# Designs tried in a protein design run: designed miniproteins, single chains, continued (5). Part 10

Each design is a single chain, and the fold is of that chain. pLDDT is the mean over its residues in the fold that is shown.

## One batch from the design tools (miniprotein)

Design m16314
Fold by ESMFold2-Fast:
Structure m16314 (fold): chain A 58 residues (1-58)
Amino acid sequence: MVDEIWQEMVDEADKYVQKAGEAIARGDGDETMKISSEMGKVLREKMQEGAKAAKAEE
C-alpha cells in the first residue's frame, strides 16, 4: 500500500518546509533554493517508491 510511503513523504516535506521558512525569515534566498532542491529530491524518490509499489501490486 502506498499510504505509508505517502505519510513518510509528507513528514519529510514538513521538515523541509520549516527549514525553508527559517531561511526565508533570514532573507537567505540561496539557502531557500538549496532546501527546496533537497526537498524535491526526497519527494521524487518517495514518489518513485510509491509508484513502484503500486505497479508491483498490479
Scores: mean pLDDT 75

Design m16315
Fold by ESMFold2-Fast:
Structure m16315 (fold): chain A 104 residues (1-104)
Amino acid sequence: SNEQEVRRKLVLVEAGVTMIFLDALLDESVSEEEKEKIGALAAEISEVVRKLFNGEISPMEALERIKEALKELKALMEKLGRSLSVSSVEKNIEIVEEAKELVE
């Protein structure tokens, strides 16, 4: 049950980050360089989730890597003045912290 809940929470985080990326991708005020940086962070989170599902990394390593990517994404969203995306990233960080409590 705890392993399934961790996986469910990380899929929600991946989906949330993908929506942040797509919103930024469609925004003409965001530079191509900044879109590339956001896309790279979204890709890192997706790769970490993939590796976790394939048993290539531990749940704790996955949670730590995703939290670092989310912190970088939050800083970038703050720099871009994307306050709704900042709020979304903060909620995703909260989901990761809740998932950490389920890991030994």
Scores: mean pLDDT 89

Design m16316
Fold by ESMFold2-Fast:
Structure m16316 (fold): chain A 98 residues (1-98)
Amino acid sequence: AVEQAKAGDIAGALKRTVEAYKNGDYEKAAEGFKALADQVRETDPLLAARLYLEAGDFYKKAGNIEKAKEFYQRAIDIAEELGAEDLVNEAKKKIEEL
């Protein structure tokens, strides 16, 4: 059994990520979404896949196409493992639009 991530830690990370986005720091926002995804990966893998997808979107906004593709692919890998076909299709479309 893995200890569940505490809601306060997740809320604090999300607040910092939102502040980075408001300041136009898209790379920091992407890193924040990645950190949140890593934190929930074992307890809520579907949420983790969605958060990796958001990290990819913010890396794309930052102009980091290589990392955007990497995190979209990570979202695909998790979504395929879960059978979440809609999320797989969404992430694949985002890679095609890069």
Scores: mean pLDDT 80

Design m16317
Fold by ESMFold2-Fast:
Structure m16317 (fold): chain A 89 residues (1-89)
Amino acid sequence: APSAAEKEEYRRQLLAWYAALVPAYEAEGREVGPSARAAAAEGAKIPEEEAIAYIERLTARVLELTEDPALRAEIEALRERALAALRAA
């Protein structure tokens, strides 16, 4: 079972991802639910350097869960989009 420290690490990885992507989706006119918006607001408190590291670690972890080439390509595209959004802010 994951420890409290491992759960907090995963939570921070998810928060960094939401902070990067939610503003980009809203800029495209996409509707974002209140839970995703709240996660993005909390994730915005993470320093950019740490947020980039969390996004990289989450991407690596998710890629370990699938060997589907199409899904892997989509995960990599989301990673590039998240990193571009953070660097543009």
Scores: mean pLDDT 80

Design m16318
Fold by ESMFold2-Fast:
Structure m16318 (fold): chain A 81 residues (1-81)
Amino acid sequence: MYSAVLEAEFPSKEQAEKAAKEINKIPGVKATVDGNRLTVEVTAPSREELLELVQKAVNIIKKYGGKVVRAAPSREALAAA
């Protein structure tokens, strides 16, 4: 199993909650909200699937105005680090 953790900050708690609800619909992905912050835990059976799930989560974060502030270890794999 491959795993990655993303942390993101949003302009408001409402945007973080909306992003978390959409992300939590993705199998293998767990999003937890703390105020305007979001922690996304991704697990996948392959590196390719992990990268796809991370990219989906990042796209949802950006859709709701969020900024990714930390990614470990998947940021290098996402090729944006």
Scores: mean pLDDT 77

Design m16319
Fold by ESMFold2-Fast:
Structure m16319 (fold): chain A 94 residues (1-94)
Amino acid sequence: KYLDEALKHAREALQAIDSGDYDAAVEHLEKAIESLDKFLKENPDLPEEVRKLIREARMDFNVALEAARRGDRDLAKQYVEDAIKNLEEAKKLL
């Protein structure tokens, strides 16, 4: 549920970044982070490897969020893509 919501918002953030809509990108990144926080709260007994991947993705979303606020397209896109990769890897381990 929340992991899929985070991935959905991350992909919508990428689309917003590509279209130059940084306000929409910021909103979607905030929702992706919120979804990951809820996932971690509801799943306290996650394997450590999965927890690390999700925390890395959350950190990447925060970097992308600050980049999007500055209009730094390339940096925002890179970190969102890295976060998506980590979340997809985490999902495979679940």
Scores: mean pLDDT 88

Design m16320
Fold by ESMFold2-Fast:
Structure m16320 (fold): chain A 92 residues (1-92)
Amino acid sequence: MDLAKKAADYAKSKGIDATAVKVDNVDDAKKAVQDSQATAILGVGKTGSKIALEVGKQLGLPSIDGGTTLDGAKKSIDQLKDMGVRRVLVIG
């Protein structure tokens, strides 16, 4: 949760609208994507990354495993910015 919030704050500092959520299942994550209108998904932590990749696959949205560190999450945010992503859901 703390890592997801820090990643979302970093994304906002780079001009990406970001929402951080704590979910432990795919169905709640899908609702969070719809509610946030996110066009890409970033997972952080082991559980968050697994959920993000599965949701991205099911919804046909870009999804990235941001790893378990803040540096990994920041690198993933920079990649999303380079891809032209303007709204991201961060799952942790």
Scores: mean pLDDT 86

Design m16321
Fold by ESMFold2-Fast:
Structure m16321 (fold): chain A 85 residues (1-85)
Amino acid sequence: MLPEELREKAEKIAEELAKYIMSLSDEEIDKLIEQAREDLPDTEISKIGVELLEKLKKAKNLEEAKKIALETLEELYKLIQEKAK
């Protein structure tokens, strides 16, 4: 689980990201995914970012999108912690 301080920030980021992506058309989300695949290096973090956009595109409502974004932020936090040893 995220530390309490980081959880509040992650929830805010997840909500803002979910609102932004849910405001876009499927075509606009596809362009973001394509751009991310071209511009980002072939790293584990980049793959998580692309998967996040793909999952958000499939989200049926804002609540589901927020949950997906938050779960991805928790996954990224764990990955960063593992590498920061």
Scores: mean pLDDT 76

Design m16322
Fold by ESMFold2-Fast:
Structure m16322 (fold): chain A 120 residues (1-120)
Amino acid sequence: MKVEKAVEKLVELMEKGEVTPDDIARIADEFGLTPAELIEAVEKAARKLGFSEEGITGLVAMALDAAYRRYGVDAVAEAFREWTGDPELAERLKKALEEATSDVERQAAIGDAVYEARRR
């Protein structure tokens, strides 16, 4: 399964402490992952390595930022909807991303949405 192979590669990168949004984007391209599959792979890899809930939140936020830079707002909103099962939270993220005027505002919007999704 392409997701499981991506998980193995992400585990290797995370163990080296070298994982960046660009590394996550490259893995999505190498394994032909959809944005939703990328988020699933990143979360599974982080859990396998025993990352804290805060660490997993940060890594999922990096995956969403990588998906945004590669695929745009609609792809990120759809991936977030599929991952959370919450269409209202996904629409809120979409609006925040459309209103963001800087990389800092975009990253804050993604981080806030992931944090809210994980507090359930």
Scores: mean pLDDT 80

Design m16323
Fold by ESMFold2-Fast:
Structure m16323 (fold): chain A 60 residues (1-60)
Amino acid sequence: SRIEEATKRLYEAIKANPNLSSAEIFARVKELMEELNLSPDEGLEAMTAALQKYLKDKLA
């Protein structure tokens, strides 16, 4: 799905630069929302999924 694609791209971006600020993450989400035609709710879902995946990887 488009949400899964956005989640993957956000996860890879965070993994590549873990020092990304919250503002930079939000800017990336907005960019992906425009590119993939996501609603704000879908963008939030992708962002939370990517962050949860990253945090789970750090705990493992």
Scores: mean pLDDT 83

Design m16324
Fold by ESMFold2-Fast:
Structure m16324 (fold): chain A 81 residues (1-81)
Amino acid sequence: NLAVKYDKEALKNKDNPEKAKKYFDLSIEIGVLDLARAVQKVVDEIVANRTLTPEEVAQYEADKARLDKRIAELESRIKEL
């Protein structure tokens, strides 16, 4: 689990507060996005088993696009480490 890995890195760097904080903040953001991904998977399954209105389709697509963008931004930040 990537969030757990960065949380451990924060603990290893406890004697460098700025570096520890950077890893800790990253671990929280990864954890939040992992939870959002799990929720999205449940929503994807619900959507696959029902007929949506045009408004529901638009909202679903917008929510999924926001999550995908947030994930891509986080993955880019991780690659810069």
Scores: mean pLDDT 76

Design m16325
Fold by ESMFold2-Fast:
Structure m16325 (fold): chain A 55 residues (1-55)
Amino acid sequence: TSLADAINAAKKAAKLYLKGEEAAATDILKKATSGLSDEQKMAAINEAVEVLTSN
């Protein structure tokens, strides 16, 4: 339902992870995706991976 919000949160979590805020990043991802289907969670995670691996 809130896939766009979850994607945005995943991108923010990725940036926090890069800053060394691992616990905060994990908490944001878990909270933002907790109500989503497995497919929607995968979509949000894939967007976060793009942020982490993009040049």
Scores: mean pLDDT 75

Design m16326
Fold by ESMFold2-Fast:
Structure m16326 (fold): chain A 60 residues (1-60)
Amino acid sequence: SHLEEARRLLAPHTDPETGEVDPAVLRYAGLLAQIEAGFVKDTPEVRAELERLRAEIAAA
């Protein structure tokens, strides 16, 4: 199921003690989904936001 696949993809970004997913990862995934669905335009400003979130995830 899509839920099981999502859990597997998010597992490396889940705190092993609390079971919480990194909020930056959720925001990044949500923004990508919005772009793919056409709710958000793929602009240089949106690309910059994705890069900022990616850097935040890499620093965590």
Scores: mean pLDDT 69

Design m16327
Fold by ESMFold2-Fast:
Structure m16327 (fold): chain A 72 residues (1-72)
Amino acid sequence: LPGIIRTMIRQTARYLAEKGDLEGLRDFTRNMLLAYRDYAQEVRDIMVSAAEAAGNAEGAEVVREVGDEMLS
């Protein structure tokens, strides 16, 4: 996954998690997993870590649920 894309995903996920936008985080997670299917596990892990770093455990769980649904 290109470094600029990793940075964009991390920063956007953290921003959404920090403001408590759980629906935005869910939609962003779906869009990123669809756009970067070959890197889906890395994308999921980056977004989980970003939500946890923001102190949003609910946001981290939303990312896990979307990832598990889409990677199954």
Scores: mean pLDDT 87

Design m16328
Fold by ESMFold2-Fast:
Structure m16328 (fold): chain A 66 residues (1-66)
Amino acid sequence: MEELKKEYEKLVKEFDKIAEEIQRETDPARRAQLREKAMELGKKINEIRKKIEPDEEFFPVTPLKF
């Protein structure tokens, strides 16, 4: 379990790094590559999160209707 949480934190940090790189990157081809990497990391983060919390509620806590 803890190894999954460790991997999750690692991926989140890499995702944040890539997000910052995208913001400062001016080359459109490089930005496209960074966006793809961010998308892949997002998928991995979600997969690990599901493994850590298989029975937890996996939906936004922000309601659309009040």
Scores: mean pLDDT 70

Design m16329
Fold by ESMFold2-Fast:
Structure m16329 (fold): chain A 95 residues (1-95)
Amino acid sequence: MSPEELEAEVEVSVYELAGIVALRTGDYELAAEYFEKAAKIAEEAIKKNPSPRFLEMLASAYDLLAEALEKLDPKKAEKYRKLSDEYRAKAKKLA
């Protein structure tokens, strides 16, 4: 694993954890912002290396984003749940 890939994994994990804390305290907008940042980092990592690990991390970030958006924008939440399923399937196929 390259230093850049390790840094991306750590950043995704940190933003997901921060988002989960915001989600559990009822700050859905802040949770969505953190999960969007996590997703963006995973998306950029996939552009360089579409590994099963980063595809699974992106799927996880999209699922968490959908959960945060359920209270703010249900239509957008449904979109991200479908994206989560698609990227999880891609990760399994590539593994």
Scores: mean pLDDT 85

Design m16330
Fold by ESMFold2-Fast:
Structure m16330 (fold): chain A 60 residues (1-60)
Amino acid sequence: MLLTVREAARLLGVSQATVSRAARELEAAGEITATRVGDTRRYSLEDVALIARRIREEEA
């Protein structure tokens, strides 16, 4: 399953800006790769889990 930033934000209970920031940091590090479908960047459940972990590290 591929999720948009909005869907990932809703699933994780955070803002879209928070998801976008964490995703960009992980993409810059080469840890995740967004799948582009038209004009929309989508992430696998595995990538969303890595994004969630990144956000949690900033909360802890």
Scores: mean pLDDT 79

Design m16331
Fold by ESMFold2-Fast:
Structure m16331 (fold): chain A 79 residues (1-79)
Amino acid sequence: MATEAFNLVVEVGSRVYDEGLDGDRVVELFAEAAKRNPLVEGALGTAKTFLDIGMSARDAAGTGVQTGIGRVLGLMGKS
């Protein structure tokens, strides 16, 4: 469900900030969330891409969260 995907994406972002996680842990958390809900795959893919080009774990996770939320909200829109 879209609500579950939204909550999973927000939870991963919050944990990255609270726990000071590195890039490998950010990828693990998004991968686990994506196993539970495929709508999270966009956030995982975005975070992996920005980590690969040298963004910090925090910034890559933040961009992944923004992408995931935007996609979920777009799907929940009336059009």
Scores: mean pLDDT 74

Design m16332
Fold by ESMFold2-Fast:
Structure m16332 (fold): chain A 67 residues (1-67)
Amino acid sequence: SSAAVEQRIRAWAEQALKRLPEIRPTLEAIRREFGEKAALAYAALVLDFQSPEERDQLLAALRKKAG
């Protein structure tokens, strides 16, 4: 369900903030421009993403939605 996915993303975001404090400024920047769900998705992606292409695809999709 959507709620379960959001809970998982938030859990990953908390882990990312604790383990990789360097990503916190990037999360805040994404949150300001694209919103909280985008920032949480980025945090989850930082923990689990396996390629730059996947990251770039997500960012492109978020930019299209925001613009």
Scores: mean pLDDT 61

Design m16333
Fold by ESMFold2-Fast:
Structure m16333 (fold): chain A 99 residues (1-99)
Amino acid sequence: KAYEIGKKLIYEGIKAAVKDKDKEKAIELILKGVEEAAKLDTSSDPQVRQNGIEFAKSNVEELVEEILKNNYPSSANPEEIYEEALKILAEKKLAEAEK
């Protein structure tokens, strides 16, 4: 419910990056989505949501750069792009933490 609203804003931000190539709007919408998700009264998966919020907050700019760098077609699914980018960022953070 509230998590769904937050994810909607995140996906709109991803659309801005992928379809419009608008980095500033993408960052703004994704941050708004993270903040809305943080206001949750309900969640279907609190662990996945919390991990997503932390990675989005600390890595929103890097997330958007990753999406832009991959040059996704405008037909690409924003949800799949978000999941893929989060996984890549999580792996990068894990590798950095090991140093």
Scores: mean pLDDT 68

Design m16334
Fold by ESMFold2-Fast:
Structure m16334 (fold): chain A 74 residues (1-74)
Amino acid sequence: SLKQQLQQQAKYYESMGAILREAGEALGRMAYTAGKIAGLSDEEREKLGEEARKKAEENAKEYYKKAQELREQL
């Protein structure tokens, strides 16, 4: 049914959001380490880590927004 399809799609988007949010911490650590290898300062490494986490959180929010829009159609 249409309702089942919308529920499945919403659940998919919610799952993607959750995975991306969990990955944000790992992406932050990876960005910091890459900065260290490149010889950047501690301050620049921290900034790269924060920017990576922020981008992951923004991407996660977009997926949650899509899920919410689908659930509002139910």
Scores: mean pLDDT 87

Design m16335
Fold by ESMFold2-Fast:
Structure m16335 (fold): chain A 89 residues (1-89)
Amino acid sequence: MKVVHIGLAVPPEKRGTGLGTAAIEEMLRYAKEVLGADAVVAEVLASDTETIAALEAAGFKKVATIPDVEIETGDGVRVEDIEVFEKEL
């Protein structure tokens, strides 16, 4: 089984609107058709409700939570949970 991991742990100040769903759909197609992946795993900040909604709309299911992850940003350090989502291809 080949699994492709995508990083979507993006701080709020760097989030784009209107492109998340399109980017997820393109990544799923690339993973399946170019990389031959059997599944895709996406990691997203628990506070990133917009990306979570886009992943769920694309058919991803939450499989795990990684708690208390220290993420360094340009304005300081954030401690957040990372939600892990998976979609079988």
Scores: mean pLDDT 72

Design m16336
Fold by ESMFold2-Fast:
Structure m16336 (fold): chain A 68 residues (1-68)
Amino acid sequence: SDADIAAAAAGSLAYGIAQPLAQQLGVDPEVTSEAISPTVGKGVAKVGDKEVVVELTLEEALALREAS
């Protein structure tokens, strides 16, 4: 579940970063997320030829969730 939190947060952040381009192109970003360690999650959002990659530690993911 800790790995899932980090991965979900990374995916959500990647999606958010990709949103302006996705909206301009009229498409939804293709988002994948994975846990690359028990404390690090990776999110990837693809929009056309552009790829946004985000890696977050569990601590960073929890801090972002609290700030939002």
Scores: mean pLDDT 79

Design m16337
Fold by ESMFold2-Fast:
Order: structure tokens, then C-alpha cells, then sequence
Structure m16337 (fold): chain A 65 residues (1-65)
């Protein structure tokens, strides 16, 4: 079971960079936000957000252009 936090903490720096770039786009779109100790996607902490939920949010932003 892989979460968005697991992707952002991945030992591969390219995986981390790509995930961070997409997360930055979600923050700009208002779907994600920075909290005191964690990042949130639609009010859910990234430790609980699945990779599939993350991908769906990215696709939502892409469809909005």
C-alpha cells in the first residue's frame, strides 16, 4: 500500500522531483495545502492519500487546464 508520502520520501531523487512538481500544481489549483507537520490533499494528510487518489487529482487539474 503506497501513499503520496511514500512517493515523496522515495530514495530515487527523480521520483521525488516528479511527485513534487505535480504536488506543486495541485497546491496552485487549491486542491492541496501545506500544514504545520504535513501536506494535505483535499483535507487528507499525504500519509493517508493513496497513489491512485493523487493520480486522480492530477488528472482533474489537467482537465481544468
Amino acid sequence: HMTLEDVLLNPDPEVRKKAQEELDKLIEAGLAEIGDTSLYLKGKPISEVTVEEFKKAIEEVKKME
Scores: mean pLDDT 76

Design m16338
Fold by ESMFold2-Fast:
Structure m16338 (fold): chain A 100 residues (1-100)
Amino acid sequence: TGLPVTVIGNPYGAKDSAVTEGVVVAEGVEFKGKYKNLLVIARVDENGNITGGGFLPGDEGGKVLDAQGRVIGIVVDAEIENGRSTGKTYVLPAEEAAKL
């Protein structure tokens, strides 16, 4: 938790590869009983509050990197409420993905 991360992907309509910065806001999250031990990544403001508005994952399969450029996971889903992103992205940890 609190780990700075970078998401690299090609979201729909991006002119170049999109690079989105965020932090790990939760670990060991179960999503709808389908996934276990997920990471949750979000953009946060200077006060640590999740900033909504425009973190569009769109990047199922996008790579999540730590500050050293190591792959720590893969984007598997986004939290969407009423057709809008909440700013939270669900990530399958690289260790768990390697066991699939």
Scores: mean pLDDT 64

Design m16339
Fold by ESMFold2-Fast:
Structure m16339 (fold): chain A 79 residues (1-79)
Amino acid sequence: DKEELYKEIRRNAEKALELLEKDTEESREEAKRFLLEAARQLEKLGYTTTAKQLRDAVEAGAGNRVIAEGLLRFAESNL
């Protein structure tokens, strides 16, 4: 169900943003896990190339807040 996948992306992005706001080493690593889960939901939706690029960017740790905000907007625009 595509709606359920978009809801999971939204939930994971919201959780990542909350954790990134806390800005501890532990919260940053936990936020990465939620963003990687969102990438898996994107892959299930058929956005395989985007999901791979997202995973690589998240692991690099560059711009994870911007990634989370983008994922939230993307999910909300499809709900």
Scores: mean pLDDT 86

Design m16340
Fold by ESMFold2-Fast:
Structure m16340 (fold): chain A 91 residues (1-91)
Amino acid sequence: RRRELAEEAAELLRETAELLERNREKLAEWLSKTYGLSREEALKVVEQAAERLRGLAEKILEEAEGASVEELEAAKEAAREMLEEVRRMAE
């Protein structure tokens, strides 16, 4: 149960990271316009976000046995919401 929830959350986070990398230029333009960042700063933010999501996926898998079911369910739901939001921005 906990392992399965952790694996599902990690998969969603990795999919989000891949989608961020695939749409890096488009997301950087949006960030630049929305928050007044330079193109270089915006690209760095997208790259760092993807790296953090991959790192979070690894941590969730490593800490799965120590986490509560509620915590893992919340992590999975948050990851799903993040994926949906990035997909909307990528459209």
Scores: mean pLDDT 80

Design m16341
Fold by ESMFold2-Fast:
Structure m16341 (fold): chain A 125 residues (1-125)
Amino acid sequence: DDEREKLFKEAKELVKEGKYEEALKKLEEMKKQGLPMDADEIILRAEALIGLGKYEEAIELLEPLVDVDPSNVRGLILLGEALFGLGKYEEALEYYERALKVAEEQGDEEAKKRAEENIKKVKES
């Protein structure tokens, strides 16, 4: 609905500005509408949680998403980033390599670049 779409747009802008706690408040308002979160809402919530260093919460949110949709390249990248934040570098690398393959298959140049940069960061760790 219009209110849900408005709250999502506001939350997305807050994440872009690095205002992660405020973004999570907007997403919690959406949850109060009683509708299940779609993939985009899950991704945005996970980005905010990772930005706050809440890596375990982000993983709990993202694992079911990636299990249902193994081609969700953003979900794969964010799972890798959360695992990297926990120091689980080998597991992070596996998700980044999966994300790179999916991004190449989908022609997603931005996701491909992010996955390649993340792989480089793991190899430097």
Scores: mean pLDDT 86

Design m16342
Fold by ESMFold2-Fast:
Structure m16342 (fold): chain A 61 residues (1-61)
Amino acid sequence: LPPEELENTTSPAESLIVISYLERGEIEAAAQYLYERGRTTNLKFTGNEKLVNLQIEKLKK
């Protein structure tokens, strides 16, 4: 995997923003936030990171 894979993960501050959206059940908003920044999440605190990343894929098209 290229180093860009690591760059695509959220920073701690970005992870808190994503957590805020997920806490409100706004998976689409979390995905939109990450999509606009060209990122995915490695945050697994709720096990929802895969669902968020799948939603990002949908936003690409």
Scores: mean pLDDT 60

Design m16343
Fold by ESMFold2-Fast:
Structure m16343 (fold): chain A 100 residues (1-100)
Amino acid sequence: IVQRVQQGIDIGQQQVDRMNRVRDSLTPTQQSIVRAAQSTVDLGRQLVQDNSSPSVLNHAYDAVDYSIRAVQYSQRGDDQSAMDYVGDAGVSVGQIMDLL
């Protein structure tokens, strides 16, 4: 699981960095999605560094994966699907908080 979370973090950071290079061209909704994705990636990185339990890391993987999808759908102009994935990431973050 640690390797999967780390790969997700690396992909998520790449997607966030790509969007941040064009940040001034992003809509407020896209900027919100990118900020949410960055927060989730940062949380995932912290949980890996803290040697969190496999159950916590499974939810971290889900949260990061959903955040990557949110950014990708936002890039395509599908804000509804992007926001749905932001919601899914938030649910996974809530599950992490319940386990900590």
Scores: mean pLDDT 82

Design m16344
Fold by ESMFold2-Fast:
Structure m16344 (fold): chain A 63 residues (1-63)
Amino acid sequence: SMMEQIKENIKHMVDFLNKASELPPGEFERIFQEKLENDEKFRAGVETMARWGREAAREEALR
């Protein structure tokens, strides 16, 4: 289902970030940008999180 694909994309992104968090900042940024350009699941996960973050911020501003 669409929700299962979203969950898998988010898990894929989070698993990468957890493993990469121990890298030096410069190396982390390089690998992050490389994955954003070449890994569709990673990019989809990042875009989903960014979209949810924007929506949450918008709803907070309207309260």
Scores: mean pLDDT 79

Design m16345
Fold by ESMFold2-Fast:
Structure m16345 (fold): chain A 81 residues (1-81)
Amino acid sequence: SHRDAVLAAIRALLEEALARLTDPAARALIQETIGRIDAGELTVGDLVDLIVRLHELAQTMDAAQRAVAVELGSRIYELLA
């Protein structure tokens, strides 16, 4: 289904971001979100919270880590449109 395709795309983006992000809080948020996808428990609220918290964490990151966090949030937002 379209929903299953969107969830698979989000999961792939989250795994890609985990390979690039070193911030422990960002990594924990991403791992929690992947776990919720795999459990079939992910809500739209979980994705909105992830985007907001990634944006907040990005403000404390170096430029390279910030770029990864911001891009992840933007790409998830585009998939929810």
Scores: mean pLDDT 86

Design m16346
Fold by ESMFold2-Fast:
Structure m16346 (fold): chain A 104 residues (1-104)
Amino acid sequence: SMAEKKKAEMRELLERTLERFRRRLVEEFGLEELAERLRRLLLEGYTTPDPEKQAALQAETEELLEELVREAARRLGISLEEARRRIEEIAEEAVKEEKERFEK
């Protein structure tokens, strides 16, 4: 059906976006294990139909993101604020690039 096709296309866009985000985190910070854990948690969080599981995954994602920010800051010798800003920029770029590919 049209609804099933749209759901499949949105899932594919999400998976590509999260994989690009993971790759960029590894390239910038060298945090392969944390980047992969974040990718998996985000994918599961966005695709779970269970609201209780969604809340638990959101809490775990927030904790992992703070760990990622701390380790990125430590490895690059930058502030926590600068590390968070760079991670946010990488996430925004991943969304923009995959959305542009999806639309054209």
Scores: mean pLDDT 85

Design m16347
Fold by ESMFold2-Fast:
Structure m16347 (fold): chain A 91 residues (1-91)
Amino acid sequence: SEAEKLEKAKKGLEEVLKRIRELAEESGDPRLIEFAEALEELVKALLDPNASEEEIQELGERAEELAKEVPEELLKKIEAIVEEIGKKLAE
């Protein structure tokens, strides 16, 4: 059902955010911390039925710009987290 797919996607997003937050806290890198906060705002908007497509797009663009400032080593760790969680969601 659509409700089961949404619940699975929500749990996956929450797990990704948790792991990125943990990485940000462990690294202490302010660029990653700011990026993690922007991702949390984007996901909150994605899960909010009152959020407009324009608001989601603006938050997505902000997160993308902040991602460019994240050190490559940390960005690769984020990509690994997303890939791991994405594989679990595809099963």
Scores: mean pLDDT 82

